# Ledger of designs, part 59: designed miniproteins, single chains, continued (2)

Each design is a single chain, and the fold is of that chain. pLDDT is the mean over its residues in the fold that is shown.

## One batch from the design tools (miniprotein)

Design m6164
Fold by ESMFold2-Fast:
Structure m6164 (fold): chain A 95 residues (1-95)
Amino acid sequence: MEEQLRRDGADALAGAQAHLNDAKELIEKPKESEDVEEKRKLLKQAGTHAIAAAILLAGAEYFSDDQAAVDALRKQINEIFKEIDELEKKVDEEM
């Protein structure tokens, strides 16, 4: 009878992890590019995925029985937001 809530929490965690992984990959691509416009576009996409991960994590927090996984993802999402902010500042200094 908790099966639906447990499933919804698991799906939200999986979605948050997928978006976090996409954000991590998009953050690495600007480090390899010399094009400032491409760097800005990639960082904007990374930010969009990080926001999606945070929204899904909020759902997982209420419905998931794996609070350790929720806490680990929250830490990683916060780290990604900080890295995006630092990379955006570096790109702004290049223009």
Scores: mean pLDDT 78

Design m6165
Fold by ESMFold2-Fast:
Structure m6165 (fold): chain A 61 residues (1-61)
Amino acid sequence: YSDEELERIAAEAGVSLEQARVAVEVIEANKGKSLEEIIEAISEAAGISREQALAVVLAVY
């Protein structure tokens, strides 16, 4: 992902650019898992709410 794409994802999800970067890395690492497991992993790794984690997933896909 480019910095411009991460900036868009961050703005749409209401998170920082760094949190968006961490969230995207977690998505890539967990591509074979359920949506619920991915959301939980993002929330824990990036330190954001589950609602914000879902918003990142929706902004990516």
Scores: mean pLDDT 83

Design m6166
Fold by ESMFold2-Fast:
Structure m6166 (fold): chain A 100 residues (1-100)
Amino acid sequence: MSVEELAQKLIDSIKDPKLKEAAEKGFEIIRKYYEDNPQLTEDELRTLVLMVYNILVQTYDASKKNQPMPGSTLLNWRQLSSRLPPEYVEELQKILDEVK
C-alpha cells in the first residue's frame, strides 16, 4: 500500500468532520516533507502517517471526554516532533490544538 493509499484509508475511517479535516491537513504536511526528503523510506513515511493519525485520534478522544492526553500519546508526539524540521512541527501543533 502506498503512503497516499494508507492516508486515504485512514481519512475514510474517520467519521467526525473536524477530526477528518485535521487528519487531511496533517497528512498533507507529511507529504510535503516526503517530497523534499529523498532519504526517507516508504516504511518511515508509513510510520509518520500512522503516528500523526494516532496522535490526532487519541488527543481528540481525550478532549471529547475532558481527560488529559495519555502519556503514550505525549511520548509519540515527542518522537514525531524529533523526526521533523521545526516548521513542520509548528504546523502539526496548530492542527493538534484544533482537535482539543
Scores: mean pLDDT 83

Design m6168
Fold by ESMFold2-Fast:
Structure m6168 (fold): chain A 68 residues (1-68)
Amino acid sequence: SHDETLAEAIEEGGREMAEEVSKIDPEAAERIEELGRRAAEAARAGDLERAVALLQEVGRLKRETLAA
């Protein structure tokens, strides 16, 4: 389904972001990966509003880490 495809993309994107962040802050990378998993779960459940909110938090954490 579209929600399943979206969830897969979210998990993959979160994993890629965590890999980049892990080079600077492994602890932040773990948090990004966890938030990405939660966002994917929300997408699988069809709760796109929650998925977007979680992805915004991932983006915020990534920006904060990479801006150092």
Scores: mean pLDDT 80

Design m6169
Fold by ESMFold2-Fast:
Formats: sequence, C-alpha cells, structure tokens
Structure m6169 (fold): chain A 62 residues (1-62)
Amino acid sequence: DEVTELIAKAQEALAAGDYEKALEYLEEAEKIVKESDLPEESKKGILDMLEKLRAAVRAGQP
C-alpha cells in the first residue's frame, strides 16, 4: 500500500530528525487518501493516524 509506505518513510524521517521530509511524506499520504475510493471508515482511520504523526513532528521542532 502506497500510503503505508509513505507513513513508514515519515516515521523514519522523524526518527532521523528530518522534520521537513517527515511532513512531506505525511502530506503526500493525506492527498492519496483523500483522492482514493477507500471506504469512509478506512479514510477516517488513516487520516487520524496521519494527524497524530504530524502532531508528533511539530512537537519535535523548535
């Protein structure tokens, strides 16, 4: 799943301290989810996960 790969890359970037790349991967994942034909419940779950990861990235930045 392309979205799962982007989330994994975002987590790797966050762990490496590359906040800009982490946010870019999360932004790409969000766009794919919003444009997909996935069930509403699946979209909600993925978008919630992306919001939590974005919050973690922001909390790590000065």
Scores: mean pLDDT 80

Design m6170
Fold by ESMFold2-Fast:
Structure m6170 (fold): chain A 100 residues (1-100)
Amino acid sequence: EEVRRILEETLRILEKIKAGIEANKDDPLALDVYQALAIMAVTITINSLAKRPEYKEVAERLREALQPHLDALSQAKTADEAIAAIDGMIEAVRRLIEEL
């Protein structure tokens, strides 16, 4: 239940970041900032869960599911590429919540 709540909050954060990118597609600085915020939010969530023995399995599943999307986001050169990567993260988090 605690893990579900944390994952749902991470999902809300990613959705807000996506909306921020969509609102600022013409601003390269906004893209850089939102990319960094998304990577940081996800990394903090994974690392925080990984520190608790009871959540290590969930943390590893989340890391594995998100890694290809994190890589895609880190390489994104356009707002549309970043949005696609974040959509992948959102779907991966939603799927993990359903499997809890």
Scores: mean pLDDT 87

Design m6171
Fold by ESMFold2-Fast:
Structure m6171 (fold): chain A 68 residues (1-68)
Amino acid sequence: MFAELSPRAQRIARAAAEVIARKGRDATLRDIAEEAGVSVGTVRRLLRRHFRSIDEAALAVAIHELEA
């Protein structure tokens, strides 16, 4: 679940949600990396490890905000 992720993974998930909100399907891993302040490789590794897609990362953030 989102709350069980590391602070870095949470930051990347929030960045994904923000980029998707602004760019929709035009969102890229590079845009998320720039928003989160990390490398594209870091975003790619964390998505592979914790999420099936960028959309699932954004959904995890939304669920966490609703539960808070």
Scores: mean pLDDT 67

Design m6172
Fold by ESMFold2-Fast:
Structure m6172 (fold): chain A 69 residues (1-69)
Amino acid sequence: MTREDAERLFELGLELARQGQYVEAANAFYEASRIYEELGDLESAKRAREAARLVLAQTPDAVARAEAL
């Protein structure tokens, strides 16, 4: 797995969240987080996990908050 794979999964998560597919979005963010952890990028992994938490909470601005991370 590469950083590009993690970035692609993070962007997929944002698109799925925009479509209201919150469970699928969270899964994409969790997979991105795992790849970042494998690469040793703990800050990006933390950001991806926070994005997953936000979309699962189904907050009205979840996408905007995830993008701001």
Scores: mean pLDDT 80

Design m6173
Fold by ESMFold2-Fast:
Structure m6173 (fold): chain A 80 residues (1-80)
Amino acid sequence: MEKVRELAEEARDLALKGGSIEDVAKKTQELVKLSNTPAARNLAKAIMLAASKREAGEEVDPDELRAKVDEYIAQIEADL
């Protein structure tokens, strides 16, 4: 459980900080491997979308992404 949160937060921070899409993809893949749920896959997609928008020069709202990540983590924990 704690490991899923750590990976989600690391992937979120990489997406916002300017980490590569490849690094974000690695963290989201680790997250999905630890929690094979629809919520974990949706979380990975949301983080990857934010990373893609950032690389395209589009503005990503950090508060919106953080809230979405927290919501999906809560769903993953509820399924356990």
Scores: mean pLDDT 79

Design m6174
Fold by ESMFold2-Fast:
Structure m6174 (fold): chain A 60 residues (1-60)
Amino acid sequence: LRAQLLQVPGVDEELAARLAAGFGSAENLLAASPTQLTTVAGVDAELARAIVTGFRALYG
């Protein structure tokens, strides 16, 4: 999951680690809404939408 998240524009190593810890799997992240991602520290609504869109484009 961390290595996959690092391929998304705007995701660094630290953010990838937080997202992996919060969601646990690629399947959980693909099922997540942008609003759920904003609960992660450092993720605003714009970044959440970009992460969801980018991750689904690469792995969905």
Scores: mean pLDDT 78

Design m6175
Fold by ESMFold2-Fast:
Structure m6175 (fold): chain A 70 residues (1-70)
Amino acid sequence: SLLEEVLKRLEEFAEELEKKGDLYSAELVRKWIEKLKLYASKASEEEVEELAKEAKEQLDEWEELEKKRL
């Protein structure tokens, strides 16, 4: 599912932040992953699809910002 793909990418993003020594940002990403999982567990299928789309857009923005930081 799109949500599973986005969650996997978020976990990979957090791992890359940890490898760079950005432990604070990595922790924020991991906390967001847990919030997304919690919300999805209580949401309808339609709400989960919308959540996954919003999470993907946010991740794409964060990855772009990290590229500019380097």
Scores: mean pLDDT 81

Design m6176
Fold by ESMFold2-Fast:
Structure m6176 (fold): chain A 82 residues (1-82)
Amino acid sequence: MEEIAKKIRELSEEAHRLLEEAVKTGSKELARKAVELFKEAAELLSKAMGVDSKPIFEQTLEALKKEYPQLAEVVDEALKEF
């Protein structure tokens, strides 16, 4: 349990770092990598909580689109794939 929580935190922190860099540089590749890390974090969280990862990931992507509208394209791509 504690190890999963730590892993989720590490993935989320790294995802946010990549996302900030993507916003700063305009890199769609870095934005996609950040989204992938958020997906991994959502999967681990869903496994720990015994719930589906899809709604957790979708909620995270909606929050990101609201906070960083310039990344809407990458977020919309991820939502369509999932």
Scores: mean pLDDT 78

Design m6177
Fold by ESMFold2-Fast:
Structure m6177 (fold): chain A 62 residues (1-62)
Amino acid sequence: MVSPEAIQAALAYFSTHPLKKNLTEEEIEKIVEEIKKLEIAKGLSREELRAAIEELIKEYGK
């Protein structure tokens, strides 16, 4: 359901930034805007990036 391209863009961001388990909706929106500045996120929607961040929190957020 989540785009592999969106997962890759989110992983690129979290390779240099800590992934926190208790990210608020506002913090997720801020991260989406930061990821959208990356060339790897070109053409990805805000909804796809949000879904990718939520999936990563679910699997790897501790």
Scores: mean pLDDT 77

Design m6178
Fold by ESMFold2-Fast:
Structure m6178 (fold): chain A 55 residues (1-55)
Amino acid sequence: SKEEIKEIAKKIEELLKEMQDPSKAQEAMDKLVELLAEAEEKGISGKEIVEEILS
């Protein structure tokens, strides 16, 4: 749903910010990979996530 896409996009933005911190980068990257896998399982495309982030 659109609400799920928005929540995932917001969480990805937060993880991308954490990846700028060397002490958190590895954990943030692992969480990002898991979150993207979860989105794919729900049928949410990377394009939809990117479009929401850019909105």
Scores: mean pLDDT 80

Design m6179
Fold by ESMFold2-Fast:
Structure m6179 (fold): chain A 66 residues (1-66)
Amino acid sequence: MINKPVSEISREEIEEAIKELRAKKNPAAQPLIDEAERALAAGDLETAAELVRAAYGVVEAEEKKR
């Protein structure tokens, strides 16, 4: 999970977070990851970081369900 303010999150950190999230292969997180990649491609780091945080939240919630 990204625990930094949006202003401190670099493009590279968002790209690495997206790779980690995709590696978890969580279908509930996929729409958020896809939107985060779109926001990142558009240069909207704030939206991309928010979507990545939401995707991590979904993954953590699913891991707790087990």
Scores: mean pLDDT 74

Design m6180
Fold by ESMFold2-Fast:
Structure m6180 (fold): chain A 95 residues (1-95)
Amino acid sequence: GKEEEAKKLLEKAEELLEEAERLLKEAKKLFEQGKKEEAKELAEKAKELAEEALELAKKALSLEPKDKKLVLRIIAALLRAIGLIEDAELLLKKI
């Protein structure tokens, strides 16, 4: 039902957020090393993945799941995605 659909959307969002966090961490490291072009490519990809995760988490929330723990996980994923998008944009402005 809608609970199962929301959970699948959340799990995909969480997977994308883990990849986005990994890429952004590597982008920051490359930037500190003066590898600006490589840092830009990874930061742009991290932003794209975080934006996709945000849309999946929004869709999961729109299904109005009744499981309170699932709702809290979706809210956490939304906040995590927003933070990653902002961090990536801040890094890209320095490049």
Scores: mean pLDDT 91

Design m6181
Fold by ESMFold2-Fast:
Structure m6181 (fold): chain A 75 residues (1-75)
Amino acid sequence: MTPDDIQRQALKLGASEEAAELVKRAAEELAERLGRDPSLEDALSEVLSRFGRAEDTIGASIEELIELLNELVEE
């Protein structure tokens, strides 16, 4: 997934515009660091790790991760 594809997919799954923008930025940084396009899950995990919520990514669905991120960006 390109960063633009990841942002679009996050929005489709209920991410706020702010959450989707954070996920896009994380995806761009991960693409540069990894030398490959990241998955939506990779980008979500990176953003949640930056909020100190890395353990909440274990066993969570993509939809659950997006709901959590929406809560965090409203703080």
Scores: mean pLDDT 79

Design m6182
Fold by ESMFold2-Fast:
Structure m6182 (fold): chain A 70 residues (1-70)
Amino acid sequence: KKKELIDKILESLRTEMKLSDEQLEKLREILEESGTVEELEYLLELLDMARLKSFPSEEARQRVLEQREK
């Protein structure tokens, strides 16, 4: 669902990039108004790929990839 995708994107940006509450709220509005489900899924994919770059172990990377496919 679109709402679930937006929540996941905002949670990733909050934890990984330390965005402020104001930035997250503005982004939520933009994603709800103009984002399609396909665009939101693409953003989640990009965030997952960015997170993989932060993992030191192959096991951690593999777990993130499997989570994305479920």
Scores: mean pLDDT 67

Design m6183
Fold by ESMFold2-Fast:
Structure m6183 (fold): chain A 70 residues (1-70)
Amino acid sequence: AVPAGLRAAAYEIVKNKGEPVSREELRGILGGAFSEEQIDALFAEFDKDGDGTLSLEELAPAADDVRRLA
């Protein structure tokens, strides 16, 4: 399962960068807080196009759902 904190952190990173983020970039930034398996699960869940990157558009619905269900 992908932790909500990992989804939120990935969303903030992509938003601040202004472009899609790779798995390697997230491992470098978040590897101390989250495992490689958790980061891989995030990409498996949200990388619907299978391009190996996560865009802000791919993560934005998850952030909106968190706000609505909080």
Scores: mean pLDDT 73

Design m6184
Fold by ESMFold2-Fast:
Structure m6184 (fold): chain A 70 residues (1-70)
Amino acid sequence: SLEEIYKKILELLEIAEKALEVLSEEQKKELEKILLETAKEIEKLFENKEPDEKIIEVIEKAIKKVKSLI
């Protein structure tokens, strides 16, 4: 559901906000790259009317990438 996607986006943003408090300037650029690439992928999935589950998977992958920076 759209609500589940929204909750996952909020989780990603909360993890990203926490990461910003501890990351170096170089790592912050990597964080920005992860978020921008994730946003672009989500946009393509919405345009292609892909199922919500695929969108959630992309967000979960982004969360794992952000956590790996910490």
Scores: mean pLDDT 85

Design m6185
Fold by ESMFold2-Fast:
Structure m6185 (fold): chain A 65 residues (1-65)
Amino acid sequence: MEEEVRRLHAEELAERFGRELAERYLSGELSPEELAEEVGVSKSTVVSLDVAAALRAIGDLLDEE
């Protein structure tokens, strides 16, 4: 379940930031600050969207099953 949440979380971020940037961010290659610079938003926006994407992924798995 946690591994599946991580996969769904990665997909949600990929939809928002693009696959390459999302993968780099989740692998730790990009910090929230660096991702924010790449997409032209604030660091707090990246963190907020990351948390929202994680919560959506968890909700999708728990509410579906």
Scores: mean pLDDT 74

Design m6187
Fold by ESMFold2-Fast:
Structure m6187 (fold): chain A 118 residues (1-118)
Amino acid sequence: SLTALDLFRDVVRAPREVSDEEVREAIEKLKSEDVYTRLEALEILEDAALLGNPFGIEEAVPLLKELLKDESELVREAAIRTLAAISLLPEGRKLVEEVAKTLDPEVRARLEEELARL
């Protein structure tokens, strides 16, 4: 059923509520050969992190690091946004900081720019 919150999300593009099962499925879908499946998975993980859900982040962060080298620029940018969102979680901050130390300066700067927008 449509709620006032659902209507608000439709208008202002707010993050949607994501279940732990959807997070688990999204983590698996990050490995998909289909670019759009990886993009949908990244959006689910970003929304979960933005709403404060730390579920699955320890498994997701290493996969997100690999997606920073993805063949698709859209996937690389979405992975940066998802890592920025995860870094806002107390549980995610240290995981993302460890990844950031391993990144090329240009990619790290883009991650820091995305974090500043949140």
Scores: mean pLDDT 82

Design m6188
Fold by ESMFold2-Fast:
Structure m6188 (fold): chain A 75 residues (1-75)
Amino acid sequence: APPAEPEPAYVVEKFEVSEDGTVTIRLRDTKNGAVAEGTATADGKTSYRQSEGVDPAVAEALAQAAKALLDMLKA
């Protein structure tokens, strides 16, 4: 089996879908208290933001997830 690495526990702090089609997903690291946020706007633009102590990949994944959800809402 592949080696299991200790990952910080993340909780969904916020999940919102605006009427404008903007999707925002925010996770919080329960160990560090750091926040990662991904947003996709109605224009299809994505952005992500992270506090120190959160891997950039986590914030980017949230932005990608928000974009995918936005695309499904537009379909």
Scores: mean pLDDT 72

Design m6189
Fold by ESMFold2-Fast:
Structure m6189 (fold): chain A 77 residues (1-77)
Amino acid sequence: SSLYEKQKERLIELIKKSKVLSEEEKKKLIELIENERLAEAEELLKKLLEEKPSKELLELNIELGVLVLVKAVEKVV
């Protein structure tokens, strides 16, 4: 499996297990990530972090940032 696919699966599992995201927010984030709409997912997670600051939401923002970087690196290959 590619590093990108492994990081994507990890992020989706973290979103599913989230205790601070609503079910609607989880569904929207997973849809954006699975459809490669990572910029929109970043904007949504940043907005959610601003509205309800938490360690979990900060960690999700960091993990999505890592996924964006991995995708960019693998695209250059």
Scores: mean pLDDT 85

Design m6190
Fold by ESMFold2-Fast:
Structure m6190 (fold): chain A 55 residues (1-55)
Amino acid sequence: GEEEREFLIEAAKRTAEENGLDGEEVEEYARKVLKENSIEEAKEKIAEYVEKKGG
């Protein structure tokens, strides 16, 4: 539901900031993928995005 989506977005933003990434950029990406994908697919894509940007 909406609560799970907001929780995932907030968690992704926090993880990004902890890795020295722009939390707002990661939040925008998370919102975009959550609009077009399932929660499970979005979670995987967000994790890959953060890894790619942080590595």
Scores: mean pLDDT 78

Design m6191
Fold by ESMFold2-Fast:
Parts: structure tokens; sequence; C-alpha cells
Structure m6191 (fold): chain A 84 residues (1-84)
């Protein structure tokens, strides 16, 4: 159950990243530059947490993987919020 939960969270992180890419693609060049400047620090932190999640998952620590993926998802959602 925890393994499936971790995989579901990882998928949700990818979905939020795809939504952010779509939002950025819909903006003018000036708006995109400003949005990316606000979102980039949060995206970098989200990527770091996602990598930590993958590492924990590969070690079989699904509870820790869930924790890292939840943090990555929270950061990805905040990046989307500040980009809009």
Amino acid sequence: MKKEEALELAKRVQEEAARLAEVLASLSPEEREAALARALPLLEKAEEKAKEGVEAFEKGDYEKAIEYYEEALKLAREALRVAE
C-alpha cells in the first residue's frame, strides 16, 4: 500500500509540473520571464525533494519517499500559484 501511495504522489508531482509548463506557455514573453523568476526557486526545491523521494523509494523506504514527494508536490503547487 505505501509503495502504491508513493507512486501516486510521484505522478501528481509530474502532473503539477505539466500544468505549470502549460501556464508558462500561455503567457507573453515578459509575463513568462516574471513568472519564471518567481517560480524558479520553488521549482528547484521541488526537484531536490523529488530526487530525495526517488532515492528513498529505491531503498525501499516508502514512508520516507511519501514524505519527500508530499513536500515536492507542495512546492510544485506553490510554484504554480506564484506563476499565475
Scores: mean pLDDT 83

Design m6192
Fold by ESMFold2-Fast:
Structure m6192 (fold): chain A 60 residues (1-60)
Amino acid sequence: PSPEELEREVQEALVRMMISLGLKTNDIEAAEEALRMAEEAGLEEAAEEARRALEELKEK
C-alpha cells in the first residue's frame, strides 16, 4: 500500500482508540478530540462513530 494509505489506517486506528477510551471512561473531551481528528483527516466513517459516541456520552 501507499504511504498515504498506511497513514490513513493509522489515523483511523488512533481515532477509534480515542472513541473507545472516551466511552469507557465517560470522557467527553476524548470523544471530541477523536471527532476533530477524524474530520480533519477526512475519515467520514470514523467521524460518524465519534459523533455517535458524543451523543451517547451527552445522554448520560
Scores: mean pLDDT 79

Design m6193
Fold by ESMFold2-Fast:
Formats: structure tokens, C-alpha cells, sequence
Structure m6193 (fold): chain A 63 residues (1-63)
């Protein structure tokens, strides 16, 4: 939850790469966290070329 809330704050500041990392960490701790999954999916859809978003996706796949 702390990671998800930090991700929301970072996304509001336009820090999409850092927000993606926070959402990915929230999902690693709780894979059933629907809000974090939705937020991460939105970032992946809107910023598919972002290196931080791609790194976050790789982190989740290896977890």
C-alpha cells in the first residue's frame, strides 16, 4: 500500500518511470492488488517506450 500511494504521487508529478517501479513493487508484495495492477497497466499502455515502465514489467515477470 505504501508503494502504491508513492506511485500515485509520482505519477501526479509526471514521474511515470518511478511510478511504474512503485506499482510493480506493490504487485510483487500483493499480486491480487487490483488497483496497482490497473495503474501499472495504464502506464504500460500510455508509455510503452518508457525504459522505467519496461524495467518494471521485467521485474514483475521475474518475480
Amino acid sequence: EAHYNRGLAREALGQHDLAAQDYAEALRLDPAFGDAAAAFGKLLKEHPDSPGVKDALRLLREA
Scores: mean pLDDT 78

Design m6194
Fold by ESMFold2-Fast:
Structure m6194 (fold): chain A 58 residues (1-58)
Amino acid sequence: AKAEVSYDEKGNPVVKTDVELDLELGDDILEVKKDGVIVFKTKESAEYAKEILEEKYG
């Protein structure tokens, strides 16, 4: 799976992915959008999600 980190118009970190994430970081997720776009409260949470995707689906 491919993962990329970007920022939305409000400055929230965003991760786009082709797979469903079973993240224990539910409290750090602001919104889950269509087509695997996940908005996070913190940069650290977004970077951790990217690392999980690269580790499991590299």
Scores: mean pLDDT 68

Design m6195
Fold by ESMFold2-Fast:
Structure m6195 (fold): chain A 95 residues (1-95)
Amino acid sequence: MIADLPPEKQEELRERIAKKAEEIRAMRAAGEPLETIWLAQVRFHLELEGVVLTPEQQARLDALIARAAAAPDDAAVNEEVEARMRELLAEHAAR
């Protein structure tokens, strides 16, 4: 848990988050596709949480993000993608 880290490690983590946020803003300003931006955000979030997906789980996550990015205004698609992603991450975390 981030809150359990020493203050020095929390500061390093905060700087990494701020730098990644700036990188994501630069990607948006450059007109990068929504799928590319969302993949970068999700992968960074997984990295921060210490989640290491298998190649199969990574491919499945990539496919889910692609689906969501292709239909960002479709509430049913977004809800199903969110549920599938939560299932995948919970499955990995439950050991």
Scores: mean pLDDT 75

Design m6196
Fold by ESMFold2-Fast:
Structure m6196 (fold): chain A 119 residues (1-119)
Amino acid sequence: MKEEEIVKKIRELIDQGKLDEAMVLATEAAERGELSVDQVYEIALEIARKLGFVTPELEERMRRLADEAKAAGVKLTPIQMLLAARRGLTLEEAKQIRVLGYEEVDGVKEIVLETPPPP
């Protein structure tokens, strides 16, 4: 019940163009274990589509990362999946992407990240 309500709210935020709010909510839900890897994949892909940077290569990298995470029993957040796919990172490198915190900019809660250096 809780998972369906969270996914619905995330989708409503994406549809409204509130992508930062959607990413914050999805990251918090994933960290609590309230999202499956498939739900994380779908959310990350929809946000990427709204931002206008989905390519066949990005979608393929995201799909592979989701499949590897499921096989390994690893939980990823949507921001880890999206950023790792964009940078061509491995699953192990994706796990190193840390949420350092959140800051409020113009009344919107935004994610502050630490990422591994580009290869």
Scores: mean pLDDT 75

Design m6197
Fold by ESMFold2-Fast:
Structure m6197 (fold): chain A 67 residues (1-67)
Amino acid sequence: MSVGERVVEWLRAQGLDEAAELVEELIKRGASPEESVRAAVAYLVEQGKLDEAVAVLREYRALLAEA
């Protein structure tokens, strides 16, 4: 499973379905996992979900360390 797919699964597991859909759509359109994660973070910040935005970045870094 790609890093992008793992981020989508993690976001859905956290109940962040709109952020997960955003990442999935961007990856389908050819965006890199990094670009897609940055967009999800920006979306979460705009929604006032700062703790969730930080959690996404931590998870992404952990997944990159495994890859």
Scores: mean pLDDT 82

Design m6198
Fold by ESMFold2-Fast:
Structure m6198 (fold): chain A 65 residues (1-65)
Amino acid sequence: DEELIRLLQELFGLSEEEAQAVVDALTPGQREALKRSLEQLKANPDPARAAHLRRVIEEAIEQAR
């Protein structure tokens, strides 16, 4: 979970609280899938993929509210 939090902060500028909310909103399988997607985005930046992942992250934060 700490790696996912760091990737969310590094790539999308999320606060620690926002990143934790994303982690708490997701199942273990969803966390692993998101972590892999963020690692791929970091290694090979793609604007369309970044936009898609931003929407997923925003939805997770909304669910945590």
Scores: mean pLDDT 80

Design m6199
Fold by ESMFold2-Fast:
Structure m6199 (fold): chain A 75 residues (1-75)
Amino acid sequence: SAAQEEAKRLAAEGKELEAQGKYEEAYELYKKAGDLSTDGFLKAVYYANAGDAALKAGKYEEARKYYGLAQEAMK
């Protein structure tokens, strides 16, 4: 679907930003990718990546939240 392709594109852009050390921007893109994904597995992957990026940005509450959302997406 268009939403799934948009989610993949946002996640790819997030990965590039993360490689540049732009963790806050990467977090925002991974979050959006997870929100757009209707596939539980991909949603879990994107939310886990958002959690990792938030952790690297020092956003510990956001990291905890998105790791939790990733676990829920796999149930």
Scores: mean pLDDT 89

Design m6200
Fold by ESMFold2-Fast:
Structure m6200 (fold): chain A 53 residues (1-53)
Amino acid sequence: MELTVGELAIRLARAGFPVPEGEDFSDIKTPEELVEYLVEKGVITREQAEALL
């Protein structure tokens, strides 16, 4: 895989957008699903999500 959910989470942390801790990510299977979740939670904007992918 070219980009994994774990790799995206590391990129987000380095960019200053921490992934919420204590949440179950078992239903998140793709990087796109992870960014959608973070946008919905207000952690990042859609533009920031596109820049990180």
Scores: mean pLDDT 67

